# Ledger of designs, part 47: designed miniproteins, single chains, continued (5)

Each design is a single chain, and the fold is of that chain. pLDDT is the mean over its residues in the fold that is shown.

## One batch from the design tools (miniprotein)

Design m17619
Fold by ESMFold2-Fast:
Structure m17619 (fold): chain A 82 residues (1-82)
Amino acid sequence: MLSKKEKARKAILEYSKELLRAMAEVQAEELARVKELKAELDPESEEFKKKVEEVKEEAEKKHKERVEELKKELEEKLKEIE
């Protein structure tokens, strides 16, 4: 049987791992999309700048949504530890 402290530690560790995975996935996706844009478009063009901005905004939104989901999961898990 795990103590309340060990259960909480395990929950926090799981949350930290999920946060790192989410961040790595979003960063990798953003990097890949920007590389594709550099291959297809002139880096000095307004179209390129606009597309890069769209990619960054989409990545930020996705990251924020995932962080809030993971945060709620952690809070609920910690609340259930008795």
Scores: mean pLDDT 80

Design m17620
Fold by ESMFold2-Fast:
Structure m17620 (fold): chain A 82 residues (1-82)
Amino acid sequence: DEAIEEAKERIEERLIEAGVPREVAEKIAQGVANLIRQRPSEETLELALAVMRQELIEAGMPEEKAEEVVRFAREEILKVLE
């Protein structure tokens, strides 16, 4: 699906811009693409985004930046699921 691949690429690029190494950004973006393909419930999506936020913070990203990245990912995911 073209829309899923576009969302994956945008999320990957945003992660790289936020300082995530390319290999890690690719892995996270692929996980998001796989999540979208599963057509998750709202609760499952919010839990996955909360996990992503915590993993980014634990990896050394400031909380404010992690929130911005997760918000961007949520917007991109919701555009595809609509």
Scores: mean pLDDT 83

Design m17621
Fold by ESMFold2-Fast:
Structure m17621 (fold): chain A 64 residues (1-64)
Amino acid sequence: PVGRVRLRATEDLGPTTPAVLGLKKGEEVEAEILRVHSDGTAEVRLPDGRVRLVGLSKVEVEAL
């Protein structure tokens, strides 16, 4: 799905690789969802143009 969203971390997200989104619990970031994978991981584009992976089970998603 394509759309602008706000992601809020429900737990601390440490980057396991540079490709993974890192957020502290309760932090929010605006992003564009580019793709959702079958394992529940989403590809998101950050406002700086970088693409990161995030586990959807660990974030709240709000449509903008």
Scores: mean pLDDT 76

Design m17622
Fold by ESMFold2-Fast:
Structure m17622 (fold): chain A 88 residues (1-88)
Amino acid sequence: SAEEAAREAIRAAERAIEAAAAGDVAGAIGATIAAIGALIEAELDPNAPEAAIKAAELATRAGALATAGDLEGAKEALKKAEEELAKV
């Protein structure tokens, strides 16, 4: 479901932040790609709640920010992703 895909995107974003904080840029990239895959899966659900899509989009942003070295921006985007998923 889109909700399950959004949770997967959030978990991937958490991994991206952890990898980036450890200086593992390749790990952060890999986790961000996983978040993108989860976002695509959420968008393929024709009954996807808007909040689930927004959560997956914000999680993907968090991964991208972590990969770029913006850990504070990544954490803020992840927090917003969790807030959107809580509305579902």
Scores: mean pLDDT 89

Design m17623
Fold by ESMFold2-Fast:
Structure m17623 (fold): chain A 82 residues (1-82)
Amino acid sequence: DEKEEILKAILEELGFDEESIEEALKLYKEKYKELKETKSAELSDHEIAQIAMGEALLEIAKKKGDKNLEESVKEGLESLKE
């Protein structure tokens, strides 16, 4: 999945450890499945993947106390809601 590779690359660039990257990928997959089952009539697959990626990044940022990443992800998620 291209979004999984993008999420991994972002977290690696930001200096997150392998365990945090694996946790983020797991969160992404769980959120993607949830949104696919509940929001597939309202959102495209691309939008679902973007939101799921943002939600995973937000949760990891909060857990690690990375306020800059948390703020950036929140802004990105708000933009996706249009």
Scores: mean pLDDT 76

Design m17624
Fold by ESMFold2-Fast:
Structure m17624 (fold): chain A 109 residues (1-109)
Amino acid sequence: SHFNQQLIDQAKKVLDSIVANLSKVDPAAAAQAASIGQQLLYSISQNTIKGYEQAADLVAQLGDIVADQAARMQKEQPKSPLYRALMMDEASVTTLYMLLYMQIQEKKQ
């Protein structure tokens, strides 16, 4: 569907930002985020309730990685532009989670 493709495109944009920013802080965290992101894109592409529920769990895992790295940057380099970038990525993850939840609710009707 058109909405499913828009959600995939939004998820790709969020994932690209997260991986790029994490690569500058922690290459292992970036690799983990990229792996979760590929699973996330696949789960969204299924366009099913189960797929969106799996995607929501994966977005939560991605959010935990971003939040952990943002907290570390706040402690070590609070004035870094990278800390600000990770905070923006955390907000983007929250938005993506909400969009997935809305799709689950729509498909249950």
Scores: mean pLDDT 89

Design m17625
Fold by ESMFold2-Fast:
Structure m17625 (fold): chain A 111 residues (1-111)
Amino acid sequence: MDILIETAREGIEARRELERLGLSVEEQNRAFGLLLSKSSPSEEDRRIGELTLKESMGQLALGVMLTSMFKEKKSREEIIKFLMEKLGLSREEAEELVDFREDAIKESLER
């Protein structure tokens, strides 16, 4: 439980750092690919790749927590409030995060 919250917090902090650096999703993915490849990345590419890894791990932790909350029949508003209180997100950030996850699942199911 607490490990998932901490992992999600680290992912959010990594995302904010990547945004501060002005990196595109493609630049982030490139650095991450270099980190995972057998090629030796530069120190800058390694740092960016590590931030991208933390963001990805945070997204995974969020997915696990959201799934548990859905099983508990929590409303979207309850989930948003939880994210604001536990992860220190603004209401706007929490709403975008929940919406993104829910829309991604819906697109996979809707046909």
Scores: mean pLDDT 73

Design m17626
Fold by ESMFold2-Fast:
Structure m17626 (fold): chain A 65 residues (1-65)
Amino acid sequence: MVTVDDLREIGRLAAEGRGEEAARRARELTLKSGGTQNQADVAARAAREGRGEGVAAVIASAGGL
């Protein structure tokens, strides 16, 4: 189950310039929430670009929020 703290961690990594780590975490959480590979790819891209709202929207679509 994805938590608000998981989303905060992704945001923290992106804010610190760790976009690749944020992307990896977003992909993992999306798949763990029952998301598809395509949803995981979109979430990872949004996280890498620092678009936290995009990450949250994809995970919610996967049923993780």
Scores: mean pLDDT 77

Design m17627
Fold by ESMFold2-Fast:
Order: sequence, then structure tokens, then C-alpha cells
Structure m17627 (fold): chain A 79 residues (1-79)
Amino acid sequence: MEELAEKMLLVLREAAGLVDAEAAAILERAIEVVREAAADPEATLADPEKVEVLRAAEAALEAHRDEALAALERAQAAL
């Protein structure tokens, strides 16, 4: 689980650097939620506000698909 969370955090950080400022702010909020989920996934996923942050990040990544793929490639090279 820690390895998956670390990989997700790397992808989100790389993607935040490649998208516009509005989308980057959404992804940065998701980074904090993923860190919380790594420490306590049950409590984090039980919070609907945190789930909405993750859904907003998913929508932002889908809207910026090319940047998301570039971020994934950079994260894989860093691992």
C-alpha cells in the first residue's frame, strides 16, 4: 500500500507541474488527501469532502490526459 501511495503522489506532483494553475490547485489538494489515505485509508474514504477532492482530481486528469500520461512516464522513470 505504501508503494502504491508513493507512486500516486509522484504522478500527481508531476501532473500538477504540467497543467494550468486551476487544475494544479485541484491536484495539490488531492496530494494531501492521498497522504492522509496512506496513513488512514478507512477514515479518509469515509469523509465525503475528501472523496470529492479525489473525484475533482480524476476529472482534472481526464481533462488533461496528455499531461497525465507525461506525468505517469516521469513518475515511472523516477521509481
Scores: mean pLDDT 78

Design m17628
Fold by ESMFold2-Fast:
Structure m17628 (fold): chain A 74 residues (1-74)
Amino acid sequence: MSRKEVLLEKAKFITEFLKKKNSPLYEEAEQRLKEMEESTDDAEIERIFLDFVRELQEKDPELYKEAVAEYEKK
């Protein structure tokens, strides 16, 4: 898969996970995912992804750890 495809799959997974957890961060995740999908610049897509991951780690570190663990399981 391309770098863009890998990042989009990870972003979609995190967004769906936040939705299942009824997280207030779900709305922000949806907006970030949309920005990534609409971008044609791989560097911008990666920047958006990393920025959101950092925000999730800062605002809800426990939920971030759970999302990563769930992603590793599938």
Scores: mean pLDDT 81

Design m17629
Fold by ESMFold2-Fast:
Structure m17629 (fold): chain A 80 residues (1-80)
Amino acid sequence: SKEIKKQIAKSLVQTALQMVDLKYSLDEAVGLITSAADYRNLSEEEKQILVEATKEMFKSDKKKREEIGAEAVKKLEELI
Protein backbone atom coordinates (compact mmCIF):
# COMPACT_ATOMS: atom_id res chain seq x y z
CA SER A 1 0.00 0.00 0.00
CA LYS A 2 1.03 3.66 -0.35
CA GLU A 3 0.90 4.05 3.45
CA ILE A 4 3.40 1.21 3.97
CA LYS A 5 5.69 2.64 1.27
CA LYS A 6 5.58 6.09 2.95
CA GLN A 7 6.54 4.49 6.30
CA ILE A 8 9.44 2.65 4.60
CA ALA A 9 10.67 5.93 3.04
CA LYS A 10 10.48 7.73 6.44
CA SER A 11 12.38 4.88 8.14
CA LEU A 12 15.15 5.05 5.50
CA VAL A 13 15.53 8.83 6.02
CA GLN A 14 15.79 8.16 9.77
CA THR A 15 18.39 5.43 9.10
CA ALA A 16 20.49 7.90 7.06
CA LEU A 17 20.39 10.44 9.94
CA GLN A 18 21.41 7.69 12.40
CA MET A 19 24.33 6.59 10.18
CA VAL A 20 25.80 10.13 10.35
CA ASP A 21 25.51 10.09 14.18
CA LEU A 22 27.05 6.58 14.34
CA LYS A 23 29.99 7.81 12.19
CA TYR A 24 29.52 5.60 9.16
CA SER A 25 31.55 6.66 6.11
CA LEU A 26 29.64 8.43 3.32
CA ASP A 27 30.33 5.50 0.94
CA GLU A 28 29.00 2.95 3.49
CA ALA A 29 25.87 5.05 4.15
CA VAL A 30 25.11 5.60 0.44
CA GLY A 31 25.68 1.87 -0.26
CA LEU A 32 23.37 0.78 2.57
CA ILE A 33 20.60 3.29 1.69
CA THR A 34 20.79 2.33 -2.03
CA SER A 35 20.59 -1.41 -1.20
CA ALA A 36 17.70 -0.89 1.25
CA ALA A 37 15.75 1.25 -1.26
CA ASP A 38 16.24 -1.41 -3.98
CA TYR A 39 15.22 -4.23 -1.60
CA ARG A 40 12.05 -2.32 -0.60
CA ASN A 41 11.15 -1.65 -4.30
CA LEU A 42 11.38 2.14 -4.19
CA SER A 43 11.41 3.85 -7.60
CA GLU A 44 14.62 5.27 -9.10
CA GLU A 45 13.31 8.80 -8.36
CA GLU A 46 12.51 7.91 -4.71
CA LYS A 47 15.93 6.21 -4.36
CA GLN A 48 17.70 9.28 -5.82
CA ILE A 49 15.97 11.59 -3.29
CA LEU A 50 17.21 9.33 -0.45
CA VAL A 51 20.77 9.11 -1.84
CA GLU A 52 21.05 12.89 -2.41
CA ALA A 53 19.64 13.62 1.07
CA THR A 54 22.17 11.16 2.59
CA LYS A 55 25.08 12.87 0.77
CA GLU A 56 23.88 16.34 1.90
CA MET A 57 23.48 15.16 5.53
CA PHE A 58 27.13 14.04 5.62
CA LYS A 59 28.26 17.56 4.54
CA SER A 60 26.03 19.38 7.07
CA ASP A 61 25.90 20.28 10.76
CA LYS A 62 23.39 18.58 13.11
CA LYS A 63 20.61 21.19 12.80
CA LYS A 64 20.86 21.31 8.98
CA ARG A 65 20.81 17.47 8.83
CA GLU A 66 17.42 17.40 10.60
CA GLU A 67 16.09 20.00 8.09
CA ILE A 68 17.44 17.91 5.16
CA GLY A 69 15.73 14.81 6.62
CA ALA A 70 12.39 16.61 7.01
CA GLU A 71 12.57 17.94 3.42
CA ALA A 72 13.44 14.46 2.07
CA VAL A 73 10.44 12.94 3.93
CA LYS A 74 8.16 15.65 2.48
CA LYS A 75 9.42 15.05 -1.10
CA LEU A 76 9.07 11.26 -0.73
CA GLU A 77 5.53 11.49 0.72
CA GLU A 78 4.46 13.82 -2.14
CA LEU A 79 5.97 11.40 -4.71
CA ILE A 80 4.48 8.19 -3.20
Scores: mean pLDDT 84

Design m17630
Fold by ESMFold2-Fast:
Structure m17630 (fold): chain A 88 residues (1-88)
Amino acid sequence: SEAEEELRESIEKLKEFVEKLKKGEPVDPRELLETLERVRDAAKKLGRPDLVKAVEELLEIISSSDATPENTAEALEKLIEKAEEALS
């Protein structure tokens, strides 16, 4: 489905962000937020409220003053795992 294709594309972009964060490379916050919005919208279309909640929790983490590249990468990896499960 279109929503599954959109989710697959977004997962690949999230994996790219994780690799950049692990290498200490800067990630564009706007591009990251836009990708997370696409994951949330795809999750809604797929009827996955658990995945919608995971995106919302991650948005809270990255908006925190305590956010670090390491914490962000870990949270993104957990979201990727949940998103891949939704496509199984």
Scores: mean pLDDT 84

Design m17631
Fold by ESMFold2-Fast:
Structure m17631 (fold): chain A 90 residues (1-90)
Amino acid sequence: GEELIELTEEAIELARRGDFEGAEERLFEAVRIAQKKLLSQAKTRDELLKAIGRVIRLMGLAIDVRLAKTKEEAVAAAEEAKRLVEEMSK
């Protein structure tokens, strides 16, 4: 279950180095893994909607990293992605 957290930590390090494309790539990999895991584990309609919302938010954060104008903005988006993934891990 640590793979998602590791991908977000790699994204933070890449963002700190100014590699926003690399950081986005790591976060989109996290999106693919999270989508498969969360959607397959949802047992109720409410859980499914929550899972979809989290996947969409994680995707938005990946885009925010790519579109960031500063390292500080890219790092902030990647750190928010890590927080979201930690919440998803229960």
Scores: mean pLDDT 84

Design m17632
Fold by ESMFold2-Fast:
Structure m17632 (fold): chain A 110 residues (1-110)
Amino acid sequence: SSATMQKVRDTLLTMRDQLLEFLEAKGSKLTEEQRELILKIIEELDKIVEEIEKDPDIDPSVLIERLEKVLELLKKLKELAEKLNDKELASFAEWLIDRVKEIIDLVKKS
């Protein structure tokens, strides 16, 4: 539904903004590996938003596949944060994982 797609888009944009704010706030305190992974996640979020904007009737199975890819990257970010004992990034990654899981469930019910 259009309401479901709007909520998915809004959630992805919120996650993108939060990731950009995290990059700005942490600056040089992030490792290169942490920075590259966060930027890769932002890139994937931007691609999904662009796909939804170009095709509001996007196949739910295609959208779920894209969201599952973001979920995989976020799980890698959490694992990296835990390995580096970055508790703040690990907690933030878990929050982002929960948001992606919520919108995957929402798309599956539509």
Scores: mean pLDDT 88

Design m17633
Fold by ESMFold2-Fast:
Structure m17633 (fold): chain A 84 residues (1-84)
Amino acid sequence: SMEELLKRAIEDAEKAYKEGNYDEAFEAISVAFFLIDQGVKVTEEELKKLLEIVDKVIDYYRSKGQTAKVEELEKIKKKLEELL
């Protein structure tokens, strides 16, 4: 189901950032956000977990001066927070 795909994208994002694969985490966040933006149902627990991962990845790219990626993730974060 699309909900299972969303759950996998969030788990992939968490695994990637924990392993230090921030570019892979960014891609997984983008997939998760795309699904949510298309109307796939997300739980409050999944939203909170995704927001935590987004914050970790923002901190990493900010530390590396990756301004464009930070701006994209901040836009994603704002839209996700509007759903809480």
Scores: mean pLDDT 90

Design m17634
Fold by ESMFold2-Fast:
Structure m17634 (fold): chain A 98 residues (1-98)
Amino acid sequence: MKEFRDQRVLNGATSGMSVMLAVSAAIASEDPELKQKLLDLAKQIADLGNQAVALGDQGAKLSSVDAEKAKELAAKSEELTKQAEDLGRQALELYDKE
């Protein structure tokens, strides 16, 4: 149980780091169009991260009552976390190409 909780905290921290990288890139950008695109990506990363945390929390609450639904919610949470990380990488690539 403790190890499972620590891994969830690490997943949340990874999503937060993706948001910070996108925001930092947006602040540093001198191109108004690129800056707006980076801010839009940062918002999408934050929205996905928040959804992933909410689904993960629902899965944790259901784990003792409905293991199959808990597993489905955990899988969706992981998918949203991966999408947030992919958008974070896109934000960095977009900034580097400027």
Scores: mean pLDDT 71

Design m17635
Fold by ESMFold2-Fast:
Structure m17635 (fold): chain A 70 residues (1-70)
Amino acid sequence: MTKEQRLENLKKRLKFYEDNIKRLKAGKAAVEADPSLSPEAKARLLRMYDEQIKFYEDNIKRIKKAIEKL
């Protein structure tokens, strides 16, 4: 694989993770605004969203470092 092909692939993965974080943040905001959810249910769902967001943010950080090394 050429440097150009690697860079293209990494940029595509970056966009995918950024788009996922955007959706997760919107979902988190919806959970926070939902009056039908118990405090316990909200706490559990918010924790799940925060964990998923962190996972994608950590992957973005790794991809950015990989791009710098190209």
Scores: mean pLDDT 85

Design m17636
Fold by ESMFold2-Fast:
Structure m17636 (fold): chain A 60 residues (1-60)
Amino acid sequence: SVKILAEGKAKDKETGKEYDYTVYEEPNGEVKVEVIDRVTGEITVMSLEEFNEKYEYEEY
């Protein structure tokens, strides 16, 4: 089963655009991040490492 680890707000470091994010653990133990566009609902899935590189974030 998928385990939710964190949820919050993410800001693109280059553009300042705001998103919602969810950090989750997959059944195999792999940790991933979903970044959700607040206007379009578009979801981008990335590693925690890539997320930390591209976004500033605040947990809810």
Scores: mean pLDDT 83

Design m17637
Fold by ESMFold2-Fast:
Structure m17637 (fold): chain A 73 residues (1-73)
Amino acid sequence: MESARTSALTGMDILAIGYEEEARLAEARGDLATAQRYRALAAQAASPEAKQAAVEDVTKLLKENGGKVPVRP
């Protein structure tokens, strides 16, 4: 399950970077309200709370699909 956890963490990091980029672009346009909104979203995506939720969601999906590779000889 390490690969699934790594993918979930990488996804959250990419999402946070995306929000930071949008905040930077909004700030460059002088849209401070939109920039502040995206900064809040970036902080939320980077939070340990959001990362834990993402890891748990991936773990639950694997568990619902059995998490096992059915190999028949």
Scores: mean pLDDT 68

Design m17638
Fold by ESMFold2-Fast:
Structure m17638 (fold): chain A 110 residues (1-110)
Amino acid sequence: SPADLAAQQLAAFEALIEGRQDEIKALLKAGDVEGAIAKLDGLREGIIRLLDLLEVPEEEKEELERFLEEQQARIKAAAKAGDVDRAIALVDEMRRRLIEAFRRFLESKL
């Protein structure tokens, strides 16, 4: 059903975000700033590919891509400054906002 498909898509999105978030946080805690940035860039690429696969409307994709770019710039700045706690908090904020935006998108299809 459309509802079952939406639930599966949300679960796949949450799993992608959670797995990458855990990797990024572990690298930040270890002081591996370069590794954390590489995983953060990989997360952005993964999200964009998933949005393309799910045929998310271009306007909504562009809005999410702008948010990702801005939030990732903030995370990278905090990480490079050695502010690990701030970088982790910004990663958690990015996760919450992305999951909420994707949930709203899926609800709009039901």
Scores: mean pLDDT 83

Design m17639
Fold by ESMFold2-Fast:
Structure m17639 (fold): chain A 59 residues (1-59)
Amino acid sequence: RPSREAALAGLREAAASGAAATQTAAWDLSKQGLVRPEAGDGALSAEEALRLAEEDLLA
């Protein structure tokens, strides 16, 4: 299980690559229990998924 710091760095790197990469990264983190499941469910926009994932990782 990656550390929260490593997960956050990876998520921000994915965000720099584009919306699809951001959603994929958030989904992978939600499967690992590091972020809320809704952040990775694909029903959210990439921006919303990123926001929810960052909130969970920064908490």
Scores: mean pLDDT 71

Design m17640
Fold by ESMFold2-Fast:
Structure m17640 (fold): chain A 71 residues (1-71)
Amino acid sequence: NTAIQLLAEELVAKTGVSAGHAYRLAQALEAEVLAEPEIELSNGDVITREEVEAALQSPEALLKLLKRLLK
């Protein structure tokens, strides 16, 4: 999955974690987003199913959504 690969590469560049760890973290975030109809973040932000469906249309959009989970 291109979005997971791009997120993993950015996590390695920003944090210095291993490529394997970054890839697994990126996969876990995607799995969480896909499993829930609505995701409430720790800061009170909510990611809706409509936002998830829109993001799944491109790797770049999905990467942006996954980064939103990391803030």
Scores: mean pLDDT 71

Design m17641
Fold by ESMFold2-Fast:
Structure m17641 (fold): chain A 71 residues (1-71)
Amino acid sequence: VEKLRALGVRPGDYVFVEVSTPGTTREELERAAREIGATVVYVEPGTIQQEIDTRGLTVLGTWRAGVLARP
């Protein structure tokens, strides 16, 4: 929870996570997102930038194996 809050994740926000993310990290992210009211979206590796660009979605960053990479 505290990690997502430190990143400025707000209720209604979308957090993009590559599907290759380890199970424990995925569980932590899903739990933290639920407590904040945010949505976790799992995507294929390398597709996140295309999804953001084509849909005009606001994303705070991409979480890869515990490392946040901004779009």
Scores: mean pLDDT 55

Design m17642
Fold by ESMFold2-Fast:
Structure m17642 (fold): chain A 57 residues (1-57)
Amino acid sequence: SAAERRARQREVVARALEVGEALGVPRETTIRFAARELGISVETARRLADEVEAERR
């Protein structure tokens, strides 16, 4: 389903951000990498990253 696809995409982005932060990789570089891996736009990946970070609060 679309909801399942979005949940999987958010999980991938969340893991990428955690790994990138631990390795000192810039957020923008991590977002571009996740977008490429998921086959989505950088803008979509950035929105998913924002959603993940909002859920942490």
Scores: mean pLDDT 83

Design m17643
Fold by ESMFold2-Fast:
Structure m17643 (fold): chain A 87 residues (1-87)
Amino acid sequence: MIDEVEVRLSLIRMQLWIAKKLAEQGNYEEAIELIEKAIEELKSLPVDTSKAIEYLEKAKEAVEEGNSEEAVRYLEEAIREAAKLAS
C-alpha cells in the first residue's frame, strides 16, 4: 500500500512538473487539464493531501486568469507538499 502511494505521488509530481512547463509556455488549456487530473488523483489517495490540493486549486485559478508567474509558484508549492508525503 505505502509503496503504491509513493509511486502514485511520484507520477503526480511528474504531471505537475509538466503542468508547470505548460503554464510557463502559455499552454493554459493543457495545464488546467493536468492540474484537474492531479487534484482528482490526490483526492483518491489514502493520505492527507489537503495542502497539495489547496495549492493546485490556486494554481488553476491563476492559470484561468492568465497569471503564469503565480500559477508556476503555486504548482511548485504543490510539488513540494506532494514530495513531503512521499517521505
Scores: mean pLDDT 83

Design m17644
Fold by ESMFold2-Fast:
Order: sequence, then C-alpha cells, then structure tokens
Structure m17644 (fold): chain A 80 residues (1-80)
Amino acid sequence: SKIEELKQLFFEARLAIISGSDKEADAALAKLIEKLREMGFEDLADKLEEELAKAKSKEEKLEVLNKTWEELVKEYPEIE
C-alpha cells in the first residue's frame, strides 16, 4: 500500500541521517517529501522541507522527521 511505502521512506530517511552520508540523507529525505506530495500531504511536505532547511545537526533532523511522522498519524489516524 502507499502507506507501507511511506513508512519505508520514513525508515530509510532515519537510517540515512543516522548512518549514511549527507548525500544519502538528502536523497532519502527528497524521496519522502515527494511521496508526501503525491499522497496529498502538501502542507506537511512543505513544513518538513522548511524545518529540515533550518536543522543543523543529525539530532535536529531526526526530531523534525519524528515530529512530521507524529503529525501525520495524529491528523490521519485511519491511514490504511
């Protein structure tokens, strides 16, 4: 399902931030943002992109990513 793909993209972005190169992290995050836009979560994608541009550390990027996931689940608890 598109939701399982989205979960996988969040997981891949998290791993890339923790253990990958900056290029790998940027690529994984770009794929996640594109998938959010494709699924109609444009406002959430815009907010994620803006907050990531402000994040200067791995910890800040992970906090932004976790917050985005929590906001998605909170607004769309019936995601199949």
Scores: mean pLDDT 81

Design m17645
Fold by ESMFold2-Fast:
Structure m17645 (fold): chain A 87 residues (1-87)
Amino acid sequence: MSNEEAVKKLKELLGKLYEAMKNNDWEEAIKVIEEIAKLLEEVGKLEEAKKLRELRDKMKNSTDGSERKSLAFEAMGVASKAIKELE
């Protein structure tokens, strides 16, 4: 995958993650975080992918909506930084 294709897909997934968070759709948020992590791993961003999977697992284990929203914002921050580094 080219960096340009990865950036395009990451921006789309970042939008989906934000929408899932706004709708309290945590099953979708968890799936989107994993999709972002896979794309970052594919372009060699292994540390960012690992961090996203850790945040995903914390979200799975949380029953608090506020904690889940905080984890989603943190995941969006990781993805946004990775996008800027790939541009």
Scores: mean pLDDT 86

Design m17646
Fold by ESMFold2-Fast:
Structure m17646 (fold): chain A 82 residues (1-82)
Amino acid sequence: QQEVLAAIAGLGGRAYPSEIARQVGKKQSTVSHHLSTLEQKGLVVKLADGRYGFSNDLLLRWGVEREVEKGVEDLKAAVERL
């Protein structure tokens, strides 16, 4: 779950499920399931081109420009504070 969010950040803030699956070393079906759960929580949104990106609500809660810059561990800490 948080691993998937960290992978999206590492891929520039938006990614296809197949790209995330390669990045985290999991099956695409597993990643798609995690993405559906995160979308239900309002943490990610499916974009028109089929990529998943961070929701505006998530980015607003984290302080939009700094969380991607801070890196994977800080991103996980920010998710835990939601």
Scores: mean pLDDT 69

Design m17647
Fold by ESMFold2-Fast:
Structure m17647 (fold): chain A 83 residues (1-83)
Amino acid sequence: MVSAEEYLAIKKALEAAGIHDETVIYIATSYYALSGDLDRAIALAKQILASKEPGKTETEVLRALVAGDLAAAEEIVARAAAA
């Protein structure tokens, strides 16, 4: 679980990278909470937004992150961005 202060800091970093979707910011912050890797969290957010059905990709990624499965989350976004 990330603190409100840490969430706000990650949100500002994502916004600086051009990511303004609140759901995508939440997903990327959840990924960061598990991985500790901000660059990967930003890349994951960009891949979700690049997918043809971002809402479906968001749901699948969030399910993987709730399970603590970073590898599944990364595979889902890579597959969706390639489709």
Scores: mean pLDDT 79

Design m17648
Fold by ESMFold2-Fast:
Structure m17648 (fold): chain A 90 residues (1-90)
Amino acid sequence: MKLTQKQLDLEVLEALAEIAVAIAIKHGSFTPEQAERLRKLLDELRKAVQAGDFDKAASYLEEMAKVAEEAGDTETARILRNLAEKVRSL
């Protein structure tokens, strides 16, 4: 039960990260190069989530937060960092 619940929680946190990134891209927060980096990180995040690799998932969320921070989108960076901490707490 607990491992199944943790996997579901991880998948929910992944979905929230995808929504946050999609909204930020729609609002024009990122250059084309930054958006491409985020798409690649989202693909790696999805693979980590499918593998149940919480440490990798948290690391990719932190890398995405750094891209958002470098773009000046401090709100998206904060959301992604909070999601990374929630993954680590699973």
Scores: mean pLDDT 84

Design m17649
Fold by ESMFold2-Fast:
Structure m17649 (fold): chain A 71 residues (1-71)
Amino acid sequence: SVEKQIQQQTDHLISLLKEASKTSPKDIVVSMALISSSVYKIMSKNSKDPKESKAYQQASDKLEQLAKELE
């Protein structure tokens, strides 16, 4: 399902951002997390499928939470 693909892509992105945060400046990684969150939020607002819209919103929320954890 598209919802499962969104979840898997989001979890993979979070894993990569966590790995990058070990060796890269935290402000750059936090900025990348917030930009990615904003992209998913736009996709959520533009989706006509309620389940896909919810999956994109959950992806956005997870990336905002990651940004807070990395600060």
Scores: mean pLDDT 89

Design m17650
Fold by ESMFold2-Fast:
Structure m17650 (fold): chain A 110 residues (1-110)
Amino acid sequence: SLKEKAIELLERGEELSREAARAAAEDVEKGIELAERALRVAREAEKLAEKVDKKVAEIVRDAVGDIEAGRKLLEESYREGVDPTKVSGAVILLVGASVNLRLAKKLLEK
């Protein structure tokens, strides 16, 4: 079902966003790669969620925005030399996104 596929994508997006946050602290380039993968998966989850539950889709859309903002901060840090403030900001955004994707998943499971 569309609901089951959305749940699977939300779970994958949560995992990738959390892994991106962990990686970013040690390896900004790996953090960018994982954040880009999380963004692709979360965008697919948003499209499916729109067809199942509009309120859940809004939560996923917020998570997509946070992943995109976090990825941008990591890319800026990588270009300018590693900026600990930008990396910390990206980690907060990526962790926040993982929490929202997990919440969206739980709401669809009910």
Scores: mean pLDDT 90

Design m17651
Fold by ESMFold2-Fast:
Structure m17651 (fold): chain A 100 residues (1-100)
Amino acid sequence: MAAAEEGVEDLIATSPPEEAEFLREHREEARAVLLEAERVIEEMAPAMEELAATNTLAPEEKKAVVRAALEEALERAARRTGAPEVAELLRELALRKHAE
């Protein structure tokens, strides 16, 4: 819960004014999406750890796997929360921030 709250506030602080204003208006929906995405990532973590232990992956391949897992988690969160517009904006902002 705390990480999802911090994530929303950080995105608001670092986003352009229009995107930040949209997130402020949809703050509860944004928190719900991020919280659900965190839960999905936690559910996937054991399987991802097993894959990392059994497979030899180059660093760029590992980054691709992490990115794909994040995208899948955000898509599942969007479906579970019923807030696709908020989830899509969070997906774009979170993936851009993670890639940096």
Scores: mean pLDDT 69

Design m17652
Fold by ESMFold2-Fast:
Structure m17652 (fold): chain A 84 residues (1-84)
Amino acid sequence: SVEEKLKEAEELVKKLTVDTSEEELRKIGDLILETIREALKENDFELLKRAEGLLQRVAGLLYEAGKYDLLEELEKKYQEVLEE
């Protein structure tokens, strides 16, 4: 379920550090984006706010870690989801 995906994303985000690999960061970002897409299709604005909060936490970590290319990739994917 979307709630189960959100719970998984919340647990993964709790473990994030500046030393987290780009592969793991991309995986977590993609999971959050999938949750956002599902929330938008269901018009579940409470779930959407929670998922967007997780995305902002990942974006903040990418900025702190100097992973600007990955941050740009994540922001572009997010905009693409919003345009669906």
Scores: mean pLDDT 86

